# Designed miniproteins, single chains, continued (3): the designs that were tried, part 74

Each design is a single chain, and the fold is of that chain. pLDDT is the mean over its residues in the fold that is shown.

## One batch from the design tools (miniprotein)

Design m10555
Fold by ESMFold2-Fast:
Structure m10555 (fold): chain A 99 residues (1-99)
Amino acid sequence: SQTRITLRVLTEEPLSDEQLREIAEAVREAVSVFARVLSVEARVDEEKDPRLVVIEVTLEEAPSENLAEALAEVAAEAAREAAEKYAKVLSIEVEVEEI
């Protein structure tokens, strides 16, 4: 089984595709210190809000519940720090799912 961490980052101003790539890279680097990362994808959920960034992190193996929660926190912090270089972060919602 694999684990997917989904971050929903709402910013005060819309982010560019280049800025989304930089945020995805920062999240990958931070999480890869602790777990094997298969993919990190960042996109805008334009149907809901052009300021809403969805970041999906896929891990090779399902970690323990405590480790999954810790990795989600690491991912959220990395996303916030990277995004705040360009726009104020209003909220971050985190979801962890086994796939």
Scores: mean pLDDT 85

Design m10556
Fold by ESMFold2-Fast:
Parts: structure tokens; C-alpha cells; sequence
Structure m10556 (fold): chain A 67 residues (1-67)
């Protein structure tokens, strides 16, 4: 479900969120505060018209690469 994917995103580290964002051409490097960067990326995933299937796949790949 969508809410489960968003909860999983919120549980990721900033580095993992940045990696997921890179799959969709999103960058947070202009934002200096870690919490602000995390909030920005999550808001982009929530409202940015990103396909949930593609988002899930990107999350799974990031988790696998960080394991």
C-alpha cells in the first residue's frame, strides 16, 4: 500500500533517501539541514507524481546496496 511505502521512506537514513531520490533526478544538496533535506525528499515522493512501483523498486535496490 502507498502508506506502507511512505512509512518505509520515513524509516530510511538521509543517505538512503538521497540515493532513492537520485533514481528520479531529485537532489537535496542545496538544503543544509538534515531534517529539512529528509522532509523535502519525502514530500517530493508523496506529491511528486512518482510511480509507486518505481519508488518501491528504488527503495529495495538502495536497501540491498546498503546491506
Amino acid sequence: MRDEVLKELESLSLDELDEVGRYFGLTSTRLRDPQQRKDYLISQFREGNIDLSSLRKAIDRVKKSKS
Scores: mean pLDDT 71

Design m10557
Fold by ESMFold2-Fast:
Formats: structure tokens, sequence, C-alpha cells
Structure m10557 (fold): chain A 74 residues (1-74)
């Protein structure tokens, strides 16, 4: 498994846990803030990650946010 795949998988697990725990509790704006916070914290935990790896993590987070927003159709 590449380092990028490993980072993407770790981010997906964190986002999946967040969505499952808070999907019925948070507004769309609050969910976006929580996802942004998790991404920022994850990037700070991996200071030696390449720009490409950071971009991959951010794309995964955006995908999860958009999928969740589509489900809510606010």
Amino acid sequence: MSEEEKLVKEMEERLKKLVEEKKDTLSPAEMAQEITKIVKEFIEENPDATEEQKNAVERVALRYLLEWLAEKEA
C-alpha cells in the first residue's frame, strides 16, 4: 500500500466515524466545520506528507462532505 493510500484510508476512517456519530446532530454548516477541523488536525499530524498526499486527503474530505450534503438536501 502506498503512503498516499494509507493516508487516504486513515482520513476515510476518521470521516466515517464523524458522520456516523454526528450525522443527525449537526447542521450542514457545523458538519463542514467539523470535517475541516479533522482535515487540518490530520495534516498537522503528518508534517512530512507531500503536497500531493495532502491534496488527496483534502479531496476525500470534500467528497464525504458533498455526499453527506446530498443525503440531507437541506
Scores: mean pLDDT 78

Design m10558
Fold by ESMFold2-Fast:
Structure m10558 (fold): chain A 89 residues (1-89)
Amino acid sequence: ALERITRLVEEAQRLAEEKYGWEPGDAREQAERILAAARKAVEELGLERTRELLEEIAARDRKESDDPELVRLGEEILRLALEAAEREA
């Protein structure tokens, strides 16, 4: 799970660099933070509520963002993090 999330974070950072000239950060560290946040949310709120929150975030990002490719990568990253947290519960 962490390796797959890291690869998607690297892809998102690469696209942001190409489109906006932003310097990429530590993709592994960012992936670890995302996975830890998903685990914490599942522990505190439960699987059902965490899934609902991720769906709400995704819906908002789709309406407010001008970059559908980055939004798609963000949704995929969060989906994989939730799946990993669910397997550990």
Scores: mean pLDDT 77

Design m10559
Fold by ESMFold2-Fast:
Structure m10559 (fold): chain A 82 residues (1-82)
Amino acid sequence: MSAEVMQRAIDADRPLLEFLAEQKKQGKSWEEAAEELAKKLGIDPVTMLATLGLTLAAMEFLSTIAPPDLAAEARALVEAVR
């Protein structure tokens, strides 16, 4: 997998993780953040929770296999939502 492909994957998921990080800064739980995002996108909250969980898992995986700069970027996104 090329660094360019990894960067594109990080960039695609970044808006979702940044939204979650902002909700966390506002004192909202993971479930509350998922409900707000689900409302904005017009989807069911359970489906959103599953989607966000998979997105976080993919980002954590990238943080372990990516080159150091991209791994640090992926890790920062993961840590911001924890």
Scores: mean pLDDT 79

Design m10560
Fold by ESMFold2-Fast:
Structure m10560 (fold): chain A 78 residues (1-78)
Amino acid sequence: APPSGAELDTLSDEELREVLTAEALSAGMSPEDAEALVRAYLEVRRALRAGRRPSAAVFAEFVRLYNKFLELLAKKQA
């Protein structure tokens, strides 16, 4: 089963990079998109944990890549 956002948020930066990269690649994302997703996720998480809003550009990239990941997961289940 794909990891939940809550599950991912309990992981260290290194653990999250490893788990999310593996899941993204398994779902059919390119290595480039998987790396970009992990980077955007970590930047958003770091900002929120610091009590800051993530930048609009970083948040938009995160939403785009995460939606792509979810669409690939849905296609794999069909």
Scores: mean pLDDT 80

Design m10561
Fold by ESMFold2-Fast:
Structure m10561 (fold): chain A 72 residues (1-72)
Amino acid sequence: MPSKLEQVQALLERALAARTEEELRAVLADLGKLFPDDAGLRAAIATARAETDLRAQRNLVGLALHELLQRL
């Protein structure tokens, strides 16, 4: 199985390549499944999902993934 670090790096690449809100929502859903017990990450995912501007949403997703990579 790929490591959690490898899975998070793959999600970061997907988020940076995402051109639609649907693609970003798929990344957020997969991220939530990897860390179901991380309340802080769950809150960050909820905030990103509520964002309506694609660029701002992508930035929030990127920040959450970068912070998570520092903890792995």
Scores: mean pLDDT 78

Design m10562
Fold by ESMFold2-Fast:
Structure m10562 (fold): chain A 71 residues (1-71)
Amino acid sequence: RKERYRGTARRAIDEARELIKQAKEQGVDLEKAYEGAKLFVDTAIAAARVSGDEELLKEAQKVREEIEKLR
């Protein structure tokens, strides 16, 4: 239900942020990190929209903007 979707959105946001952090800190391929993080962000936005949690949706959109800076 809605609580489950909030959890999904939160985990997806955290996974995207962790992937970006590891890519920057460990010098891994930023292009591959972008591709992986984009999948998590798309999941987070979809789950946040279903949950109706506007704060999670804004947070997911902010992470999407951070990912675009890797291009």
Scores: mean pLDDT 77

Design m10563
Fold by ESMFold2-Fast:
Structure m10563 (fold): chain A 62 residues (1-62)
Amino acid sequence: SKLQEELRKKREELAYKNAVENAMKFIEENSDEVVDENIKRASPFTRKIIEEARKKLEEKKA
C-alpha cells in the first residue's frame, strides 16, 4: 500500500540523514587524512554517506 511505502521511505530518509549528520561531525573532528583513510576502508554505502557529508560541509563554507 502507499502508506507502507511512505513509512519505509520516511525511515530510510531519517536513517540516512542521521548518518550524514554523524559523518559531518566526524569530518569536522578529524583531519582530511583520517577521513580519506576511513573512506578507503569503508563499505560503498558508508563511503557515500561520508562523501555526502563532506559535500555539505564544503557548501556551508562557500
Scores: mean pLDDT 79

Design m10564
Fold by ESMFold2-Fast:
Structure m10564 (fold): chain A 68 residues (1-68)
Amino acid sequence: MSVEEVKEEALKRVEETVKELLPKLSAEQQRQALLYLDIFRHELETEELSIEEIEKMTENMIKTLKEL
């Protein structure tokens, strides 16, 4: 699997997590979730990352979102 494919799958997983959580969150938590998504997108597009680094970032982001 290419790094580009891993980035696409990672972004999809985080976006799906945010979409699932949004209707369950307060307005403040929704703003925080959307901010985390924006940060994650920016990091994926601006950094040269290995597959292992992308997987770790994805896991950490999903954990952070679920703790909102």
Scores: mean pLDDT 83

Design m10565
Fold by ESMFold2-Fast:
Structure m10565 (fold): chain A 115 residues (1-115)
Amino acid sequence: MPLEPLPPKEVETLKKVYSRKSSEVNAAGLPLVTHDDGSVSYDDVTALVYIEMSALPDASDVVRGLVDMIRGVFTSPNILTALSEETLARLPFTPARWVPSADAPLPPLDVFPPK
């Protein structure tokens, strides 16, 4: 049975959390994926983990440390990939791609265009 997408209210909450934290994610130096057209995006696993950590109270100052710790604990890439794929199948959005420049290095505010 195909997975149902997340309810719209949960999607809006995730958008707000991610948008609020996008500058902190970029400042933290979290991995970006470079695409064939020269655009970049957050890698899906990093975005998922950061969204989860950003939902915790007082997570802002420790988010990078928690992301690094979680990635260090998971020694199997297959587990992270499977979890990411299942979550992405439920989300009605994909992280936005952007072309970094001196004038616009940060991701766009609407980072969750519809699929």
Scores: mean pLDDT 47

Design m10566
Fold by ESMFold2-Fast:
Structure m10566 (fold): chain A 65 residues (1-65)
Amino acid sequence: SDEDIELAKSLGLSRSQAEAFLKGEAEALIEEGKARAVALGFEDLAQREASKARESLKKAKELLK
């Protein structure tokens, strides 16, 4: 729902990450984004963003369960 998406966004998830989380696809989205960034030569950015997204997902799982 929009309420769950806004709550997830308040925890640091982007809208697309929040939608993927509610569909159970968040981990696949994170891995896809990481692989794409690495392929473009942004290894440090890929690693940082993946770690940040996983932390936000952990918080969302704890608050939305």
Scores: mean pLDDT 73

Design m10567
Fold by ESMFold2-Fast:
Structure m10567 (fold): chain A 85 residues (1-85)
Amino acid sequence: AMEAVRARVDARLAETKARFEELINSAKKEGLEKIAEYIQIGLKLMESRAREAVAAGRPAAEIDAELDRFVKSLETFIESLKKKS
């Protein structure tokens, strides 16, 4: 049971990182280094929190909901930074 939850969370983290990695590279190429740094920091924080939640035995549904909320918050933050540049 715990191995299945861990595998699911790890797969989701890898997918999210892949999606944002392209955005990080694009931002760096455009000279938007602050945006790239914020995305990297956000992803590391998300990964750390997800791993702690799995270790604490939290339900997969709760971890999924927290990851969804975190991704949406990060996307909103990136959008706000783009509007100022």
Scores: mean pLDDT 76

Design m10568
Fold by ESMFold2-Fast:
Structure m10568 (fold): chain A 99 residues (1-99)
Amino acid sequence: SSSLEKKAQEYLKLGEEYLKQKKYQEALHHLVLASAYSSDLEKIIKALLELAKAAEKAKDYVLAATAYRIASSIYRSLGDYDQAKKLRQRADELEAKAA
């Protein structure tokens, strides 16, 4: 419904705003909520990858790995198995750095 699409857009906007504020956990939470309601998964993937890169630069490897795993799952749901595999491998590498 248009109501769910608007809700997804609001969660995406909040996720992007928290990312700008460097509130990475709050950004991740809202982007996950956006993915549950959105038909435009490509925008959510883009925001998750921006979040993952920002968290990685901040050396929050656990959060970066989580964002890459979620983006990987969305790519798999879209049938892009090559991108899904690449992002899952990146998440595994980042988890090794957090240990």
Scores: mean pLDDT 88

Design m10569
Fold by ESMFold2-Fast:
Structure m10569 (fold): chain A 78 residues (1-78)
Amino acid sequence: SAALKKFAEGTVELFKKEADKIVADHKDDPELAKKQIDQLLQGAHRLADKLESLGATEAAEYLREGAERAAEEAKAKL
């Protein structure tokens, strides 16, 4: 579904924004920043698993891969 693909894309962009905010807010505490980014990633994985269980496999994979990449990029800034 084009709508599900667009939803996954928007969710990844929101994830990137929130991860970058965590980095900016916690530059003096990188371990806390990493923990909060990992919690966001766990949430993204749960949402991807739900999408996959509903047959939205491509949207689920896009969300999972996009969120994992965004988390790694955010942590690299710490």
Scores: mean pLDDT 88

Design m10570
Fold by ESMFold2-Fast:
Structure m10570 (fold): chain A 85 residues (1-85)
Amino acid sequence: SVKDEVLDVLDRRIEELRDSAPELAKELQRLRDRMSTVPESDLLKVLLETGERIEKTLTDEQVELFREVFRDALDAMLEARRKRG
């Protein structure tokens, strides 16, 4: 499912960042947990709204890395939706 593919991307990126950027990994875990509880139709909205809130709490260096993870998650969502439609 689209949801499973997005959550898999987030889980992999969180694991990679646990040692190098633990604060960012914690915020990404919060995003992942929120996305896991919402319907698949709301995933894009939650990703965009929660992503914007997280970005406001990060340092400039963390924002750059967060944007890379965010793009990966968004791309996975859009690709999975296109394959199903």
Scores: mean pLDDT 81

Design m10571
Fold by ESMFold2-Fast:
Structure m10571 (fold): chain A 88 residues (1-88)
Amino acid sequence: SEQQRLAELADKAYNRFVFRLPPLSDDEILELVRLIAKDAGFSDKDIEEILKYVKKSPDPFNVVLSLVLMHDFGASPEELLEYVKRKV
């Protein structure tokens, strides 16, 4: 399920951060962002917009880690999108 895949990638991102392993691949980062956005209730248009800003970020891995935490604490789609816009 998409929920299982979200949990799997979030755990992988967390472990890579905590143990100072290489970051998620660009493809895994974008997949994780898409799964977070879908779970958070983003429209298809806003999913494409958040992906566009993540791709423009100088540090996409740290952006997606922040998105995981913000989403876990109940951040709205608007808050998640505003955050990513500030990181380009």
Scores: mean pLDDT 87

Design m10572
Fold by ESMFold2-Fast:
Structure m10572 (fold): chain A 71 residues (1-71)
Amino acid sequence: MITTRPGGLVVESLALSYPAEGVTSEQIAQAVVDAWNDNKDSPHGALLENYASKGLTPEQVYERVKAAISA
């Protein structure tokens, strides 16, 4: 389905805008998390939850998610 990679495209687009004015690391992380929350059956969703519970920053979560998408 066309929505299979919305998070990946959003992450790349927002990454190009960061550290641009008006875009925060939190917005990038939220967009990615929201995309994976729609696919709860995906292991990437579980990784995001694990990263957040370990106290990782939005920047670290973004980097980990981007790497996971690329895998």
Scores: mean pLDDT 49

Design m10573
Fold by ESMFold2-Fast:
Structure m10573 (fold): chain A 82 residues (1-82)
Amino acid sequence: SLAERLRQAQALLDQAEALLAGPLTRESYIQASTLIAQAADLLGISEDELDEILDEAAAESSSVREGLLNVIAKLREKLAAA
């Protein structure tokens, strides 16, 4: 169902944000990025749209960590609109 899909997307974004609250290693970066991509897919966001969100987040950010957190924020906005 849509409701189950949205709940799963929220859980994945929560997990990604929790990973970014700890030390940012190559392993945690890959894991957070994977969770973000899975959440985007559950929200019906295409690869092209996700690339645009990543580019916009990077342009607004001073660090890799801030960029990923800004992507999560943009996806949470789309989740709230769904």
Scores: mean pLDDT 87

Design m10574
Fold by ESMFold2-Fast:
Structure m10574 (fold): chain A 68 residues (1-68)
Amino acid sequence: EEKKQKELEEAKKRAIEWLDNSPLPLTDEQREKLKEAIENAKSLEELRKIFGIVLNSDDIDEALKKIK
């Protein structure tokens, strides 16, 4: 469905922009891994899960390990 594909692409772009503008204390490597996870998300639900794990974790590296 064209509309869902566009919404996902826009959500990914906004997610990356939010991450770059976020006050989260992330290293360059952690930002790279997070951006890669965002770009590899297949649905808005997956994108939401990625942010849910990151925002509720005090350890970003451990959070990223949970994102397969």
Scores: mean pLDDT 70

Design m10575
Fold by ESMFold2-Fast:
Structure m10575 (fold): chain A 84 residues (1-84)
Amino acid sequence: EVEELVEKKKEELRELLTKEYKLEQKVVDEAIQLFLEAVKSPSEEKQEEYIEKLKELLESHVGPSAAEKVAKKVKEFLDELRKR
């Protein structure tokens, strides 16, 4: 149930980063790891920390505007997962 939705969102994020933003595999893997840590975080404050780390990682590769768009999409994924 929730695990299946997490897997779908993980693959959707991976496709976005590789297909649209054409990021290197190592950067994509690091971003996916930050997303999974955000999903498993016990508090909204801790989730926000991982989202900020993901945004900072992406800013160095795609610039601040694109990084903000990806961070917003990740927040939407996390919100959808919280509805269960």
Scores: mean pLDDT 81

Design m10576
Fold by ESMFold2-Fast:
Structure m10576 (fold): chain A 83 residues (1-83)
Amino acid sequence: SREELLERYQKLVEEHTKRIEEAKKEGFDKFVKVANESLEELERFYRELIRETGVSGLAEVQADYDAWRKRVEEEIKKLEEEK
């Protein structure tokens, strides 16, 4: 269902966010690697989930994913500028 899709998506975002935060503690190179892997994994999940369910118009998931992706990309850029 739509509610199940949103809950599953939110759980994955939280899991990947925690993974990225832990990687930051290990250093910049580890952070960038984990952040990029998380971006690719979440994007694949999002695309397959929408395709499988036929819910291509789930605007909330799209908006949240775009916002999360932008935050991660901005954080990578900020840390690159600190080097």
Scores: mean pLDDT 73

Design m10577
Fold by ESMFold2-Fast:
Structure m10577 (fold): chain A 70 residues (1-70)
Amino acid sequence: SKEEIIRMVAEVLANFGSKENPLSVGEIVKYIKRMYGVSVTRSQVSEALRELEKRGIIGRDAKGRYYPVV
């Protein structure tokens, strides 16, 4: 589901992302596969990231990579 993908993306960023080491969409896709054994598309991850960014939970750098907001 969309909500399940949003949760997985948020957990990946909380555990592996930082402002100093921001994650690309492709890196998030790979982490989800490693952690959950689930294949998600880049489009699904991008939609989840837009929702989390809108909620102020994550930030995005000038290169379009993502990090958790603390």
Scores: mean pLDDT 87

Design m10578
Fold by ESMFold2-Fast:
Structure m10578 (fold): chain A 94 residues (1-94)
Amino acid sequence: GEPIPAVPAVLEAAVEAARRAAEERFGPVAEARLVDAEVEVRPTPEGAEITVRARVEVVTEDGRRAVAEVELRALSDAEGRVTVLSVEVRLTEV
């Protein structure tokens, strides 16, 4: 499909959510990298509802590795502003 301007911002929010969850559990994060994402976009009268299921690889400063599975729901307006409605992060150390 055509690129939706809000999708990059929502993907960045998913990566940041993964990073924050990993920092809370393991301590400072050195790297967070988006590995894979499934994005669903539903048009609304005010813009779009965006659902993301993302897999993010996280490496901490002490060398721990984890995979974060992120489910994020957001709203995008006509100006491309993103409001995050919900975020769920599941961390698995690898």
Scores: mean pLDDT 81

Design m10579
Fold by ESMFold2-Fast:
Structure m10579 (fold): chain A 112 residues (1-112)
Amino acid sequence: MKNLVERLVEALVSGGDVDAEGNVIPSDEPGLISEEYAEQMKELLADKPLTPPNLFRGALTVLKAQDEGLPVEEVSTSLADLTRYLERHGVTGVSDPSKPFLANLVELLRKL
């Protein structure tokens, strides 16, 4: 289970995509977060259950912190914030159940 955070961080830093098996593959897309925020994300999730809602909230919190130029500990993300973000960015699609959770999460974050 500890590998999910490391793979998510790798995909977000490298701009990589996620294959059907949940492996990060190279892409020409730019990274979504810096290596500095990647380390903060690892710390944020270190002692939390690696559930889809926790992984999504962690990633969203880090993206908001990076956009605002603030440390992750100064930014909070609620379920209401998550819902508002999805609505503002026109995310109407349901996750593809044939794809790994990481692939669906990375695709969703790229649309924000």
Scores: mean pLDDT 67

Design m10580
Fold by ESMFold2-Fast:
Structure m10580 (fold): chain A 82 residues (1-82)
Amino acid sequence: EKVKKTLEYIKELEEKYPKKEAGLATLVILLGDEEAVDLLENVFKKKDLAKEAREKYKELGLSEEEVTEILRLLAKEIAKKA
């Protein structure tokens, strides 16, 4: 199941990387956001993370509905935690 696998991978990123880098990588994985790739590579100097996130985006092939659901779940978790 794509949604569950994607959430698990995002959780692993949050454990391994600072919040800003993990957040940008999440945008790349869910949306293929090229601005987030550029920030990871040129501002945060995380070229390996940017490459892995871009590859994950291509492999998962998430639908717009799946992306929306993941973003909703992530936002709700952030809102529930202080």
Scores: mean pLDDT 82

Design m10581
Fold by ESMFold2-Fast:
Structure m10581 (fold): chain A 111 residues (1-111)
Amino acid sequence: MYEELFDKGLAAFYDKKYEEAIKYFKELLKEESLPKRLRILAYLLIAASYLLLNKPEEARKVMKELVEEFGDEEELIEELLKELSTVLPKEIIEEIKKMIEEAKEELRKKE
């Protein structure tokens, strides 16, 4: 079940094993039955993990995927970022927000 993958990803993330966390959250994203809330949260945690590994280009790619799939879910994304702000540094949250806005601008220019 996807709950086990989420728990493993979250445990790896809190243990600062960010590459393991990314692996579990990417496997979680392959589950078609994954609820929208958990899918968005997995994208956000993958991006946060990449930023904590000093891999901002990989984080940017993940945020572009999030915006392509869920760009219309701005309120839910903001709610989940507020929840993550209790466990993530402010600087990581602000960088994720910036990457989301940049991804929206890039997708708008693709006409």
Scores: mean pLDDT 84

Design m10582
Fold by ESMFold2-Fast:
Structure m10582 (fold): chain A 55 residues (1-55)
Amino acid sequence: SPLEKLKSEKDRELYEKEKIVLPNQQLVIGEDGEEMSIGAYNYYKIKEEKKLFSE
């Protein structure tokens, strides 16, 4: 649905923002193979876990 797509786009923007605003953070490779900050990676992990356990 359109709302689901908008939500995903906002999540992508957040990943990019976290990667940019934390330039001194150690980079890690996310599930998509993209390098990102530890903060962005942890946020991604939390969201993925919520998807698995959401009711």
Scores: mean pLDDT 55

Design m10583
Fold by ESMFold2-Fast:
Structure m10583 (fold): chain A 62 residues (1-62)
Amino acid sequence: SAQEQLEQQRQQEIARLDQLIAENEATNPRLADLLREQRDLILQGDDAIKQSLQEKLQQSQG
């Protein structure tokens, strides 16, 4: 179903964010905090805010 597909995609995104959080906790704790916020927003299902945070995260990395 569409709901199952969305849940699978959400789980993949969460797994990616968890990996990035783990990689950045020691070296860039501010980026890790932003990644946690993005993870929480994905769990809440707010795509518009998620997209805004993704742009902010890219700025923090570059």
Scores: mean pLDDT 74

Design m10584
Fold by ESMFold2-Fast:
Structure m10584 (fold): chain A 97 residues (1-97)
Amino acid sequence: MSIEEILKKLEEYINAQKEKYGSDPIPKEAAEEAKSLGVNTIGELLDLLLSTVKSIAEESKSIDELLEKLDELASKSSPLMATLLGTMKHLIESLNS
């Protein structure tokens, strides 16, 4: 599967989550971290996550490289962002299987 096909499927998944949860506030336990990222709602958090994955994909030549770059970013990220990037990595691996 190509990077473009993976990104399309991720965007479809994220849009479905935004329809269901997009207007919901960030949980209180994650609120300070989300605020530091400039995010106030689940929808804004999902938009940030999708834009981050797309940015890394633009610099990646293969899905394997995209997954490696996501792991590297997650290792340097805050707990909330690291968890979300890990979830995106697992979703990409599942879609590419």
Scores: mean pLDDT 82

Design m10585
Fold by ESMFold2-Fast:
Structure m10585 (fold): chain A 108 residues (1-108)
Amino acid sequence: LTLRVTVEGDEATGKVDAPASLVGARIRVRVIDENGNVVLELELTVHADGSATGKATGDPSKVKVGDRAEIEVYSPDGRLLARMEGRVVRVEGNEITIEGEGFPPAGF
């Protein structure tokens, strides 16, 4: 799972490399700094074109490459489908790229 997200104010917009089975799914991401502080929280909805949109809470300027990410994927009806860990792999201004480890196969 790769998320490339731009944060502007309390809004998040981005792209997700996800299987078609995740269309309408909600993705929650918590970005945790080296001291264990949650510096950014994202709640995104996956769209059929591979885009994702939603809400951001926190301070994207505090996000650094190498920060840990906790990723939770929920079905459109609110059931937890997956939990995974990720890493922030790129930061360019308010655009953040996160790679999650162990994306569930398309049949899950």
Scores: mean pLDDT 80

Design m10586
Fold by ESMFold2-Fast:
Structure m10586 (fold): chain A 56 residues (1-56)
Amino acid sequence: SASLQEILREVAEKLREIGDKVQKYLDARKAALSQGLSDEEADAIGDKVGGLTLQE
């Protein structure tokens, strides 16, 4: 139905926003790991860049 299609579109848009943040996290983490940083350092850098969490 039209209402279901509308809900699915809204969900897709929110998932894209989350996906963008996750992608920034992953890209920053990969860059840090490529420099020889530890998993913990790379995770912290990714969290800051992706805006997912700070100090976790």
Scores: mean pLDDT 75

Design m10587
Fold by ESMFold2-Fast:
Structure m10587 (fold): chain A 95 residues (1-95)
Amino acid sequence: SLRDEAEQLEQELQKLIEEYTKKLNEALKNKDWKKYNEIIDEFYKRLSEIYERAKELLEQSTDPEVRQRLLQVQSRAYQAMLDFEDKRIKAVNSQ
């Protein structure tokens, strides 16, 4: 169901943010800037996929609760993309 797909996207987004935050912190600790940038690029692509999937499901959804959850997924994915680009810029300036 669309509700199950919304829940799956919520779980996937949370797991993705947790896993990539851990990977970025490890690369930063090791001063591996090449790996740091590769991780951010991969994370950005994955967040974009979640954002677009939430958008597709929104076009199919008439349930107000499902729509609200999908809008939150889209918003959170977009905010995470912005936050990680900001981290990239700050990391480059500190090198």
Scores: mean pLDDT 83

Design m10588
Fold by ESMFold2-Fast:
Structure m10588 (fold): chain A 94 residues (1-94)
Amino acid sequence: SEQEILDEFYAELNALAKEYEERVKEIEESDLSKEEKIKKIQELTNETIARINEIRDRALSQLTDPAVQAELELITDIAIHEVKEETEKKIKEI
């Protein structure tokens, strides 16, 4: 069902968010300079947003219900916004 596609989409975004948190922690715990840590977190953020968009595109290709497509696009926008906010917060903590 299209609901199962949406549920899988949520699961993939949650897994990606966890991966992002783990990779940010590795950068923070590294021996890199503050400037290099900021650069790597920004690069990771760009990679994470690109992966969110790839997951979105794959899910959208399997959906035909406009209401479910709209819900998925809204979830995508929220996920990208949350990654950007977490990035800004982490950069300020460095």
Scores: mean pLDDT 89

Design m10589
Fold by ESMFold2-Fast:
Structure m10589 (fold): chain A 93 residues (1-93)
Amino acid sequence: SKEKEEMIKSVQAHIPLSEEELKALEEAPNFEELKKIIAEIVRREGRREGMPEEVIEEYVEKVLNSKNAEEIKKVILDFTVDIALRRMERALE
């Protein structure tokens, strides 16, 4: 669907994806399975960036509780901005 393509493009634009992760997103049969795959991508990237586990799980919960493509895109944007702010704080201290 067009909404699925837009969600995948949003994730890919903000988070580096492996070929396996991209394939999993493309092959997801429905919105619930797509959200589960996105949630695991958020966990991987959050841990790679040194984000606290509590903060990672808050973003995961927001992804899993999202009702549509627009809510997913907003969560991914907020997550990416949070990572960028944490990187800047570490560079200044």
Scores: mean pLDDT 87

